# Ledger of designs, part 44: designed miniproteins, single chains, continued (3)

Each design is a single chain, and the fold is of that chain. pLDDT is the mean over its residues in the fold that is shown.

## One batch from the design tools (miniprotein)

Design m9502
Fold by ESMFold2-Fast:
Structure m9502 (fold): chain A 134 residues (1-134)
Amino acid sequence: MPIKPSQEAIDLALKAMEALEEGKYEEAKKLALETDSIDPEAVPATPEVIILLEEKKYEEAAKLLEKLIPRLKSPIGRALALYLLGESYEKLGKYEEALRAYEEALRILERELGPEHPLVLRVRRKIEELRKKL
């Protein structure tokens, strides 16, 4: 039986990730807040992290995510935080650290959602793009 609230939260998380990739930070913040109102454990990013990314404060975003990730009990929330940590490292030119963060996020998402889920495909694409820069 599909869990309707978690499925809706996952769909919103995917839209938030797409908005972040397109630099649509206001839309990403709105989608993160909508995800939190449905399932706080599936939050793709805290508004604080999104603000730091919008302001190009990548070192501060990475530090906040590094502190947040060990506290996250939800596998999905942890995987999404790892994805944002990867993006922060990538913006800093830390491509090896970014790759490791994306690979850990992918491992969790494949286990929780299955290999064909849109979030899994998105993270795989990011890893492929990053490997071309290494």
Scores: mean pLDDT 75

Design m9503
Fold by ESMFold2-Fast:
Structure m9503 (fold): chain A 61 residues (1-61)
Amino acid sequence: SHMDEKVQRLLAIADTLSAAAREALRDLMRKELPEMSPEEQEVAERVIAAIEERIAAERAA
């Protein structure tokens, strides 16, 4: 779906970032979440969840 494509593009960008920059992106998205449209919120929530999984995996290594 178009939404899945947006999530994948944002995650591809996030994967090029340092761990600290990924955490900053997550925090920024959480802060902006209440101001987003419902469609943007769904994309942001999926991206935030995926970033959190990556952070947890990096901390476990």
Scores: mean pLDDT 82

Design m9504
Fold by ESMFold2-Fast:
Structure m9504 (fold): chain A 100 residues (1-100)
Amino acid sequence: MLSKEELKEKVKEIKELILEMGGEKLTPAQREMIERITERILEAIDKEDWEEAIEYLNKLDAATAWILSENGLVDDPEAQKKLKEIVELSEEIIKNLKEK
């Protein structure tokens, strides 16, 4: 089971992957949205509010899928590769949070 610090580092890794996936097509509003959701996840982890952390991780995943679709990245192989990494990390974090 991952520590709180390891969970927080993985959440930050997801954020960086989302920002890299969006790249130059990422709007300031989309960046702010991802940053805000990420901050809420980190705050929930610090409070040990595991249900809230899972809720905001699900919102982060939904926002990521929306950005991929909205920015025309659905057929981009590099974006698809990063999306797979994001999904795998999110699933690992959610599994660890459910075990707490």
Scores: mean pLDDT 85

Design m9505
Fold by ESMFold2-Fast:
Structure m9505 (fold): chain A 99 residues (1-99)
Amino acid sequence: SMVEEAIKILKELSKSSDPVKRRIAIIQLTQLYALSKASGDEESAKLAEEALNEALSTLSPEEQAAYQAYAKQLTEYYSKDPELAKKKLEMLVELILKE
């Protein structure tokens, strides 16, 4: 799927020597996870969660907690409108695939 391809790109970006690129990857993985979960795409949500958790393991406990809180807040917000979540997921995937 296009979501799976986006997750693969972000997983590699999260390993970048450039700290700015790593932060962008973690933010976007968090968003992919939340939007996939909110839209009911369990398979994509699981893949994004695995990639996100791997990336987060390289951060401080405080930063890990902040990203986990962000993921929860986004999931709760978008779960109120799963159709909007799906549209936002498609837009984010397109953005990631454009490099």
Scores: mean pLDDT 88

Design m9506
Fold by ESMFold2-Fast:
Structure m9506 (fold): chain A 72 residues (1-72)
Amino acid sequence: MTAAELAAAAIDQLSASGALTPAQAEAARLVLLDGLSVAEAAAATGLSAATVATAVAAVTAAVNALAAALAR
């Protein structure tokens, strides 16, 4: 699996559980899958840069947890 596949799976899981709002999930996709900056994703979604950065950090933590589980 690719890093993009892990990021997409993590975003879907966090969105489904309510940990991310739909706008935060979209912002995380723009940064992690489309390669936009935090500032560009914030402008595209209407969120603050701090909110986008928090959403990206949450997805990254979930990706790391999934990768660690797969390594065991």
Scores: mean pLDDT 82

Design m9507
Fold by ESMFold2-Fast:
Structure m9507 (fold): chain A 94 residues (1-94)
Amino acid sequence: DMEEVVEEFNRILEEIIELAKKEKNPEKALKALHEAFGNFQRKLQTAKSKEEALKAGEEEIEKFLSEVEDEELKERIRELLTKLYELTAEALFG
């Protein structure tokens, strides 16, 4: 059910946003997160396969995480972002 997929996506995204707010500079972290998601969304529009979508997600995750200073927050956010882009790739291609 697409509604359940959207609900899970929004739940994970909200958790990521709350974690980004705990950064030493939350405005910088939130701006970097917004930019990373914007770039990921654009790459998804041109992706022709699940593999290309997953690779785009990995690249944007690493770019965003380079702006996260807290190592524990970085690992927690990495796990959630990985789940989020896998969910997105599966919904579009799987």
Scores: mean pLDDT 79

Design m9508
Fold by ESMFold2-Fast:
Structure m9508 (fold): chain A 71 residues (1-71)
Amino acid sequence: NFEKAEEILKKGLERQKELRERAEKETDATRYAGLVLRGIGEALQAYLEALKLVSDPEERERLREFFKEHG
């Protein structure tokens, strides 16, 4: 359902934000890149999982807008 999909997406995006904040404190380029890429991957995976839970076009568009705004 939409509420569960929205929660999954929000958790993925919050995880991306946390990993990005950690990356900004790294001085090693490899560690920086690893954290950034991991965050992007987790946010994208959360978005794809959220889309599987909703079939309504209007609700899918709301998830897409939220992901676009915060991802």
Scores: mean pLDDT 84

Design m9509
Fold by ESMFold2-Fast:
Order: sequence, then structure tokens, then C-alpha cells
Structure m9509 (fold): chain A 100 residues (1-100)
Amino acid sequence: ERKAEEEKKRKELIEELAELRRQMEKQIEAGADGKKVLEEAKKKVEELLKKYGLTLDEVLEYLNKELDKAFKEGAPQEEIDKIGAALLLVETIKEYEELK
């Protein structure tokens, strides 16, 4: 029960991060400034991290482990793409933070 609840929350986090990445892509396609889109995404990720009680580094480590596991277990491409989208968003925000 406890492990199932933690796994469900982690799956929800991946879904929310992947959706946020899709929203960013749509905004950029609509002609929005990439730096402004990234700054808005950063704020939304910070809200998600606060909601789930995780740091950016903890989420990055978790997503890397989940992606490796998905590849090793032969997960559906849709699941791999979802984890990959979440990972790309978190990595992009971390790189943006390091460049400031």
C-alpha cells in the first residue's frame, strides 16, 4: 500500500512534467520567446517540486533511473517518450540555473 502510493505519486510527477514540456513546445511553436517560456516552466517545476517535497537534483536522479529501467525492461515507446520528455525539461531548467 505505502509503496504503491509513492509509485503513484512519482508516476503523476512524470505525467505533469511531460505535459509541461508539451505546453512549452506549443508556446514556442506559437511564436513565444523561448527564454520567457523557460522562465515560466521553471516556476511551474518549482511549484511541482514543492508539492511533491522533492529537490530538482532528486527528480533528475529519479528520472534517469526510471529511464534506464524502462529501456532495460523493454517498456512501451510511449512510456519511454514520456519519461524522456520529463527528463529533458528538468535537465534544461538545471542548465539554465547553472548559466545564471
Scores: mean pLDDT 79

Design m9510
Fold by ESMFold2-Fast:
Structure m9510 (fold): chain A 70 residues (1-70)
Amino acid sequence: SAAEARELLESGKLAEALELGREHPEAVVTGEAFYLAGDLESAIAAYRAALARDPDNERARRLLETAERA
């Protein structure tokens, strides 16, 4: 789940978070994992997908703005 991917990312288990994130391409945590891996294109796509599902997601919006400036 997206919550499990979040816990993996917070624990520094980036590879496991990316693997679980493939099941949830629209999850914010999937974008965060891509960003930490240096894959800005995939991070931006994931954040945009997250905002398409939840336009009020302030975290996704802030992370998207940061990734677009990188």
Scores: mean pLDDT 75

Design m9511
Fold by ESMFold2-Fast:
Structure m9511 (fold): chain A 91 residues (1-91)
Amino acid sequence: SAMEVILRSMREGAEETVRELIKEAQKYLDKAKEALKAGDLDTAKDYLHKALTLLIAAELLASMSENEELLKEVRKLRDELDALYKELKAK
């Protein structure tokens, strides 16, 4: 669960885990983009929800680590996610 990932991250190093969460979120955003192109709105919505959960955890951990560069990257991906949600809602 996202909670288990957050708790583990606090023990094993927040910055490294933020980078892992960013990579996984990007993977789900890419899958959501492909699902939207295919017209599979339910699958796209599921992948966007998974990406959102990971990005919320990443933002919390990046804020706790005071790493401004990682925080900017998380916020950039959140903007991409918000754009995809708008595309989904327009269909």
Scores: mean pLDDT 84

Design m9512
Fold by ESMFold2-Fast:
Structure m9512 (fold): chain A 76 residues (1-76)
Amino acid sequence: MEEAKEKASSEDEEVRKEGIELLKDENPDVRIAAAEGLADSPDKEEAKEALAKLVEDENIEVAEAARKALAKIEKQ
């Protein structure tokens, strides 16, 4: 879980791409952590594109985490 958040917020493009792939993980807790990490991503446009797909997630907590992350990016 911590790894997903750290990877998604990484300054390293390759590590950040691994974090973005975790948005597709079968475990909803991993998807939530990745969404939270993307809120702190240095590439705001990349993060917004990835999170836009996650807001329609079947798990309500994941969808809420994605919306919250998008709101955080928009306020920055």
Scores: mean pLDDT 80

Design m9513
Fold by ESMFold2-Fast:
Structure m9513 (fold): chain A 65 residues (1-65)
Amino acid sequence: DVGKKLWEEYHKAMHGPNGEGAGPNTPNLRTMKKEELRAFLEAVAPWWSELSEEEQEALVDYITS
């Protein structure tokens, strides 16, 4: 699962392994709509632009599943 591997590499340490949020000011990524989550990651994650379109879709699908 490409989305799971990308999540484990880039993000799980900051937001928890299930995207539930790591602290009181961290958004719960699992409750976001896919379009909203994609826009959020594009705005705040410096590594987002390094991903291919397929990898971006796989990561968003994994988090929101």
Scores: mean pLDDT 65

Design m9514
Fold by ESMFold2-Fast:
Structure m9514 (fold): chain A 82 residues (1-82)
Amino acid sequence: MEELIEEIERILRETTDPVVRRTARIALDAIRQGLVSEEQAREIVRHLRLADRAAKEGDIASEIGHALRALGIVIDGELKKK
């Protein structure tokens, strides 16, 4: 889990895109609160990397698509908080 947190913190430092930055911040807060599993966190990191890459390439549809998938995982974790 620590390595996944460090990856999201790196994305937050390196991204210039406001959508990716906001999504990464929301995801980081959810992970720190224990709202998502390590498997869910790994999928969040994957989608954040793809969103950031899409943003750099000017692919707005892929950027938003991957950002929404990362947020969907966060929402699922929050709604299933046990």
Scores: mean pLDDT 82

Design m9515
Fold by ESMFold2-Fast:
Structure m9515 (fold): chain A 99 residues (1-99)
Amino acid sequence: MLDELKEKLKKIIREVVKNEEVRKELIEELDELLELAKKNKISEEDFLEWATMLVVLGLMSAGLFEEARKFLDAALKAGLPEELYEELRKLIEKIEKKQ
């Protein structure tokens, strides 16, 4: 169920993201993403991909590159496709090196 996957992702965010403001924002954005996913009948796999992109990009935008990597590792264990994992990992490294 999308709701169970959302709760799993929220748990990962709470464990990985130590910045309270960023954590709160990501959890709120994840709730909004779930409503869009339900309305559009998105699969659990697609929702996991969308949610992972949202969280990883949000963490990178906040300069939290280590937290972005930790979340991405947890998302892979939750069923994220390896191809998307590798692409996002490369993106994190590329953006971090430019800062």
Scores: mean pLDDT 85

Design m9516
Fold by ESMFold2-Fast:
Structure m9516 (fold): chain A 68 residues (1-68)
Amino acid sequence: SAEDINILMATFDQLRKKGKKYIEREDLVEALGDVEKADKLIKEFDKDGDGRISLDEFVEYMSKRLME
């Protein structure tokens, strides 16, 4: 739903730090305190292989997980 998408966008905005377009590996390392977990999440979300998580990649992954 539109409400679910808005929640995902808000979550993405919190993780990407202010002013960034993407969630980068270092943002996840800082948030999780675990390099291995951050690397695994990048691999799971990063469909394009650029080492960063775009809003579209984040929403696609989370939407798939919510529909399962």
Scores: mean pLDDT 71

Design m9517
Fold by ESMFold2-Fast:
Structure m9517 (fold): chain A 61 residues (1-61)
Amino acid sequence: MSGEEATEAVARAAVADPSLSLEELAEVAVEKGMSPRTARGIARAVLRAGAEAVLAALAAS
């Protein structure tokens, strides 16, 4: 699985439920096949940049 697919899944989850913690968002990336370290990095990046901004960037790729 590509990191882009995991990043999109995390960003979509964050938009759907803004109350999700970093750990819950990291679990979404783990379910997409990312290691726990990479999953935590993706979740943190999405929360830092904003989930809607991440989805817009992926759509423009």
Scores: mean pLDDT 80

Design m9518
Fold by ESMFold2-Fast:
Structure m9518 (fold): chain A 53 residues (1-53)
Amino acid sequence: SEEEKRLARLQAVKTILQSAVNFHLSLGNSEEAARLQQQVAAIDQQIADIQAA
């Protein structure tokens, strides 16, 4: 379904963002990691909204 395709794309983007968070934390870039974590939270909200529909 289109919902399954959208969920798969959002999960892939989330995985990339989580990797970026870990990378910035490893460099001591706590502020950039926090911004990326906010983007992960936004993706999680989009996933939840699709699953609630």
Scores: mean pLDDT 88

Design m9519
Fold by ESMFold2-Fast:
Structure m9519 (fold): chain A 84 residues (1-84)
Amino acid sequence: SQRQQIIQSLTGIRDRVSRTITDPSIRQQIISLLDQAQQSVQQGDYQSAIQYLDQASRLAEQAGDTGTSSSLRVLSQQLRQMIS
């Protein structure tokens, strides 16, 4: 259930990034990281997923999308709880 909630959140964030990040290079980098994070979650590799989400959060912040950055930090925290 928590894993499904994380995957749904990732899908929503990916959709938001596709619409809100205007720089094509930054947008593609974030989308690639989100896709890698989703695959890692699906495989149970939460350690790698956290690293991808942290990178995506930093890029979103640099792009001026504080909302996306905050959402990604929340997901990263949820994944850290699943490892513990």
Scores: mean pLDDT 86

Design m9520
Fold by ESMFold2-Fast:
Structure m9520 (fold): chain A 89 residues (1-89)
Amino acid sequence: EEAERLRRFAEEADKVADKIKAFNVNTSVGLILRLVGLELDGLPGAAEAARRFAKISNKAKPILGFKSNITLENLLDIDKFIEASNKEA
C-alpha cells in the first residue's frame, strides 16, 4: 500500500535525520532527505531541489546516484553510509 510505504519512508528519513543531528557530520544529507519527504507529500519540485543541492555538497554524492524515483532502499543505503562514517570516526 502506498500510504504504508510513505509512512515507512518518513520513519526511515526521520531516523537518518536524527543520526545526522546527533553527529553533526552530514547536515546537508538531512536537508536533502527532508526535501525528498516534501516531494512524497505531493509538493512537486522538492526532489529536484534536493538533487540540485546535492550537486553543491560533496557529502551528499551518494544521493546523486539515485534513480528518478527515490525508494526506501535508497534511504537504507544512505543510512548505511552514515553509520559507516560514524564507525570510522
Scores: mean pLDDT 52

Design m9521
Fold by ESMFold2-Fast:
Structure m9521 (fold): chain A 92 residues (1-92)
Amino acid sequence: SSEVLNELERARRAARAGDMGAAAQHLERAISLTEDPLLRQTLRAIRQLALDPSVPGATVARLVDAVIDALRDGNVQALIGTTLRAIGELLD
């Protein structure tokens, strides 16, 4: 969905700027707009990272960028890889 991609682009810009509150808000909006359960779980994991004060904005921005690329390419394998990476960051 173009609306999901727009919210992810906003989340990426906010995270790059260090505005983690805005990044988490845009991720929450993207979660509410998606019907894809894998994408929803991926974005929930990234949102939890955005709410973690020990996680750099650059890490969140890179994960959001990987989701945007996977969605543009229709690459489910890349989306799964990004989900596993986000979960790994949450567990460390």
Scores: mean pLDDT 86

Design m9522
Fold by ESMFold2-Fast:
Structure m9522 (fold): chain A 98 residues (1-98)
Amino acid sequence: SAAQLEAYLRQAARDGALGLGYAYALAQDDPSAKPLADRGGEVLLEGGFEEALREGLELGRRLTPQIKAASGVQKSSWAMRGLSGTVSMEVALRLYKA
């Protein structure tokens, strides 16, 4: 249904924003994480999702102590999930609009 698709797209956008926040928080301590954050930002900006990028960065700042306490494997998983969610959101939104 249209309502189910809309709910799915909102969740995908939230997952993308969360992942960018994680990548941003990682980049504060590890400059090697910057390319992941930059790529996520490019995808959101190219898709016209500046607000999702802004929210993701703010969420990352708020969650920084929890992110720093997480294991390296967990941090990488969260960042990759967010980047994947951002790409999926852009693709799904384009398909929905078609």
Scores: mean pLDDT 52

Design m9523
Fold by ESMFold2-Fast:
Structure m9523 (fold): chain A 105 residues (1-105)
Amino acid sequence: APLTLVVPVTVTNTSATPQTLHVRVTEYRGLEARVLFDGTVTLGAGESYTVDVPVTLPVGETALLRVEVTPASDPSVVTVRYLAVTATADGGEVRLLGEDVIVRP
C-alpha cells in the first residue's frame, strides 16, 4: 500500500514590513504535475507560517516538490525551493535540493 508522508513547509517573512505571500506547492513525479497547496498568507515582520503538505507515494518512489513563494506586492519576484520526498518501508525521507530566486520578466 502507498505511504502518506506529511511534509511541513515553513514560510518566513524576513522583511521589516508585513507581507501578503502567495504559497504554491506542486508535486512532480515523472512527467506528472499535481498542485498540493495553493493559498495566501499575511505575515508580520519576522513571522512564520507552516503548512503540512500530505504526499502519498508507493514505497520506493520519489516525488519532487516545488515550493513557490510570491509576494503580492511584487509578483515578478518568486522564491523557489525544491524538496525530494522518498517513501521507504520504514517511513520517508525529505531532502532539500536547492534554492532559487526567480525574477520573471
Scores: mean pLDDT 78

Design m9524
Fold by ESMFold2-Fast:
Structure m9524 (fold): chain A 75 residues (1-75)
Amino acid sequence: SGEELKERTRELKRRALELIDKSEKLSEDEKKIYRTSVEALAEQALLAVEEGNLEEAEFYIKQLERIVKELEEKS
């Protein structure tokens, strides 16, 4: 459902930003780039849900999931 996709988007955004902030391996410039990407992807996913484009929302959510996995591996 759209509500489940919105909640998943918010959870992934929160987790990604926490991982970015706690990272000792990322430079401040890299952290800024990651934060910008996470914010943009989350905004696009939420917008896609509001517009009823659930396939597009899932695409952006998958990109957020990949970023979270990458950040976990860098911790």
Scores: mean pLDDT 88

Design m9525
Fold by ESMFold2-Fast:
Structure m9525 (fold): chain A 69 residues (1-69)
Amino acid sequence: SAAEEALRAALAAARDALVAAALGESLQMIKNGASPEEARAVLLRAAESARANGDDASADQLRAVAESL
């Protein structure tokens, strides 16, 4: 699926452990039959957590990937 390809590409490019963990979880959800909307919700939640912790770079990366799904 387009969502699975986007998540794989983003995960391969991820250098931050928080970003990689959230992307890996979302990719596993899609592989288990979850919708792109459900995967997006996980990424957006992770982005909010990153921003709350002052990690704006990780928050922006996660939001950009979520918008591409």
Scores: mean pLDDT 84

Design m9526
Fold by ESMFold2-Fast:
Structure m9526 (fold): chain A 71 residues (1-71)
Amino acid sequence: SVEEIKQHILNATRTALDTTRSLSPEQQRAAYQNVLRSVNHIAEEEKLPKSVQDEVLAEIDRMFQEHLDSV
């Protein structure tokens, strides 16, 4: 289902953040770009609605923004 795909993507994003949080900002940015590429690929394969794609991408951006914001 669309909901399962969303949860899978978000769980993978959280794992990427957890595994890279102690790495350099450059490596964290590379991980972020890799996540975005993977999400775009999955969205195309699964034919996710544009609204769902936008929602997932916005959530990923929020998660990375929160990771970089220490206050």
Scores: mean pLDDT 77

Design m9527
Fold by ESMFold2-Fast:
Structure m9527 (fold): chain A 88 residues (1-88)
Amino acid sequence: KKVVKTKTSAPLTVQAGETVTVTFTINFDEDVKNAKVTLLARNLETGELVELDSKTINLKKGDNTITFTFTAPESGTYQFSVVVKGTA
């Protein structure tokens, strides 16, 4: 069974060179193996969507906490999303 889930953050204003940590809690009905987790940032002023990071992890049934830490490339107001794709 293929699983795709997306969760989006509240908007956050960042400064260029700032270290940013974003955390998402996502619930799964079953264990998800080899899940590709992608962090996306949408610039709310320009509408540009950027992939900031991705990792492959195993996720468990129930609540999973996924954390990304990165350096902001440009100042602006962004909305962050995590996209999870895997197999349950």
Scores: mean pLDDT 82

Design m9528
Fold by ESMFold2-Fast:
Structure m9528 (fold): chain A 119 residues (1-119)
Amino acid sequence: ASDYLMKGSVALARKDYEKAIEYYKKALELDPTLPQVYSLIGLAYFEQKDYEKAEEYAKLAIRLDPRNAFAYLVLGEVYFEQEKYEKALEYYRRALELDPSLERAKKGLKEVEEKLKKK
């Protein structure tokens, strides 16, 4: 599992999202109880603009671990791109409640607040 997780993360860093998803899915074949791997698959699908699968995998991560801050970040990003700003706001806030160090969630929260102010 750890070897495939590392290979997946290297592929993700290189923006090889298809290969990242392949390695992460192999990690889950060895250990299906890794909530962090589901949230990383969600991020990879998000970067491919497959928002339906990004949402599916992020929700699976939350079902396994309701304290997975990164999965809430992925949902915030998905709903922001779909212009569902009220949902994006909810998920970015939850991500930051669980992990205040998530810079991407802080940036997303500010962008959502500006979008909601322009109503």
Scores: mean pLDDT 88

Design m9529
Fold by ESMFold2-Fast:
Structure m9529 (fold): chain A 64 residues (1-64)
Amino acid sequence: PLDEAGLRALFAQLDRDGDGVLSEAELRASPLRLTAAEIRRHDTDGDGVLDWEEFLALVRDRMA
């Protein structure tokens, strides 16, 4: 599993806009091969983006 530094580097690489959130399109383009269902499960606000905390929870859930 990636440590926090590695996960933050991945988040920054996927965050093309630099707005501190990841869109579904950015997450689906990632090497993580995330499904729409996984993204929606962790999108607690229902706004179609994941912040850092939601992204971290998604990665932890997938690695468990």
Scores: mean pLDDT 73

Design m9530
Fold by ESMFold2-Fast:
Structure m9530 (fold): chain A 68 residues (1-68)
Amino acid sequence: SNEEKITVARYAAALAASRYGAGSKEFDAEIERILKAGITKEQVDEINEILNKGSPEQVARVQQGVAA
């Protein structure tokens, strides 16, 4: 319930930041879209691949989204 909602919100923010950059209108719109539709396993895998195999710059972009 609450833990699942927080986890989904963090993945939504991470994915939105990787695509649009944190703090843009497109970033906020993408988070809203994902929260309404639900997050897919493919999207979770995309973020986990960035965190495990991505460049330092890709990882930093994702982390900035989660911190925002």
Scores: mean pLDDT 79

Design m9531
Fold by ESMFold2-Fast:
Structure m9531 (fold): chain A 77 residues (1-77)
Amino acid sequence: EKEDIIEITNRYVALALRRIGDAIDEGIKSGNKEELTERLKKVNEENVADFKRIDELEKQSIELAKKYLDELERRYA
């Protein structure tokens, strides 16, 4: 029922690419190179934050899996 880490990662990659495309389109429409650069910096910061959250979720998932396996081994050993 909950998406796995791979599905979450794929969604964030698609979102990251869309954010970049939208920032480029809006920057080009503004005709201002400085505005385009600023928009891209903000998008990069958001994308980095999202990927850092994925790394944290992956680490949490691994730790939960270890705890679950340890519990099973203890209960059925």
Scores: mean pLDDT 75

Design m9532
Fold by ESMFold2-Fast:
Structure m9532 (fold): chain A 103 residues (1-103)
Amino acid sequence: SNSGRLGRILRQSGRLTQTASDSSNRQASPYIIQAGDIFFRSGDLNSGRLLRDAGRLLQQGRRDDASRQIREAGRIISRDTSDDSASQAMPYIVQAQRILQQG
């Protein structure tokens, strides 16, 4: 499912924020915030809030806090999120992951 795939990508991305540069974390942050906004508008309030907050934390250089929130959002999304919401958020999270992988 799109929710299962997205949850896996989010857990990996959360781990990557701990090793990525501050510049990469800041560059990835607007994509993570956009994904959070999509979930928040679709009624997935916990996932949306966690991702929006995580993006703000990345902008502040708080990588460990951001990592925990992104990974928690990934767990929630895998369990209880519509595939439509996950499909809409997928391009933003994939782009964030690419940025984080570039270090």
Scores: mean pLDDT 89

Design m9533
Fold by ESMFold2-Fast:
Structure m9533 (fold): chain A 68 residues (1-68)
Amino acid sequence: MVEGKLLGPALSPEQRLALARALARHEAARGREMGIPWEETAALIRRMLAQWGVPEEEAERLVAELRA
């Protein structure tokens, strides 16, 4: 757990957002394939984006985009 190099200051804001978006899309696809309720998948995505420092407004836009 002492890795701490994939996140934060090692990446630009744009790079962090791009990676977070890619991971969120992967989680959304996985949740659909496994029949996981969208509310659970959305909660997981929101927690992940918050951990990566993604603004709440951007996180909500991404969650809305991925729902369909």
Scores: mean pLDDT 73

Design m9534
Fold by ESMFold2-Fast:
Structure m9534 (fold): chain A 77 residues (1-77)
Amino acid sequence: MEYKIEDPEERELFDKAVEEFSRRLQEYLAEHPDASFEEKQQMALEILEEVAKELGLPDEVRQRLIDSLKAAFEAAR
């Protein structure tokens, strides 16, 4: 996705989503240290979708986070 978050409200929601996502993912990884790469990727995507829904992220912000997460997992292979 090619866009810049210039709206202060969208930026705040983005930052909150990243923070909440990171917290929940760290909790999952601590509880499931033996999870496979595929399981971690699947759960990370599910956590991100849940956080986006709870915070009411605009579709464009949600999609950017999903694309960024997928790119990060691709780079980690």
Scores: mean pLDDT 76

Design m9535
Fold by ESMFold2-Fast:
Structure m9535 (fold): chain A 65 residues (1-65)
Amino acid sequence: MLSKEGLEAIAKTAKEVAEGDAATKAATAASVYGNQGRLDLAAAMVAREAGEGAEAITKTLRENA
């Protein structure tokens, strides 16, 4: 399960690599599926929402998972 610090790190990284709704959707997908232990699904959803920013968000998720 992701910690509060892990969730904040994911949200911060998403804001740095994506803007507006894309950042929020990517951070939400990473947090929801990451908390469920579905890292591959989390990565796929983040890639769909954040595009080029997806790798940074997914790396932050893996480091905090």
Scores: mean pLDDT 75

Design m9536
Fold by ESMFold2-Fast:
Structure m9536 (fold): chain A 88 residues (1-88)
Amino acid sequence: KIKELLKKAYEYYKQGKLKEAKEYLREALSLVPDDLVEEVSKMVNEKTPGEVTPELLLDGVKFILDKLGVEEEIKKAVLELLKEELGV
């Protein structure tokens, strides 16, 4: 389910339809299991207590995508969409 939404985000991203791409990305991220979110939060707190940089957030998202077995080209598109949202 999450992987299918990420594939749709990637297809819209390739077409330059960034609004639709971000919409599907947001939907996919809302379905990430709480266990994975907690795992990322623990990793962030261990590496940089009290500080969350855009770079660290992107690393956390990479970790989630790797755990979900998302294809490399889709991961790259997701990270580019997030970089655009974060202004980095």
Scores: mean pLDDT 71

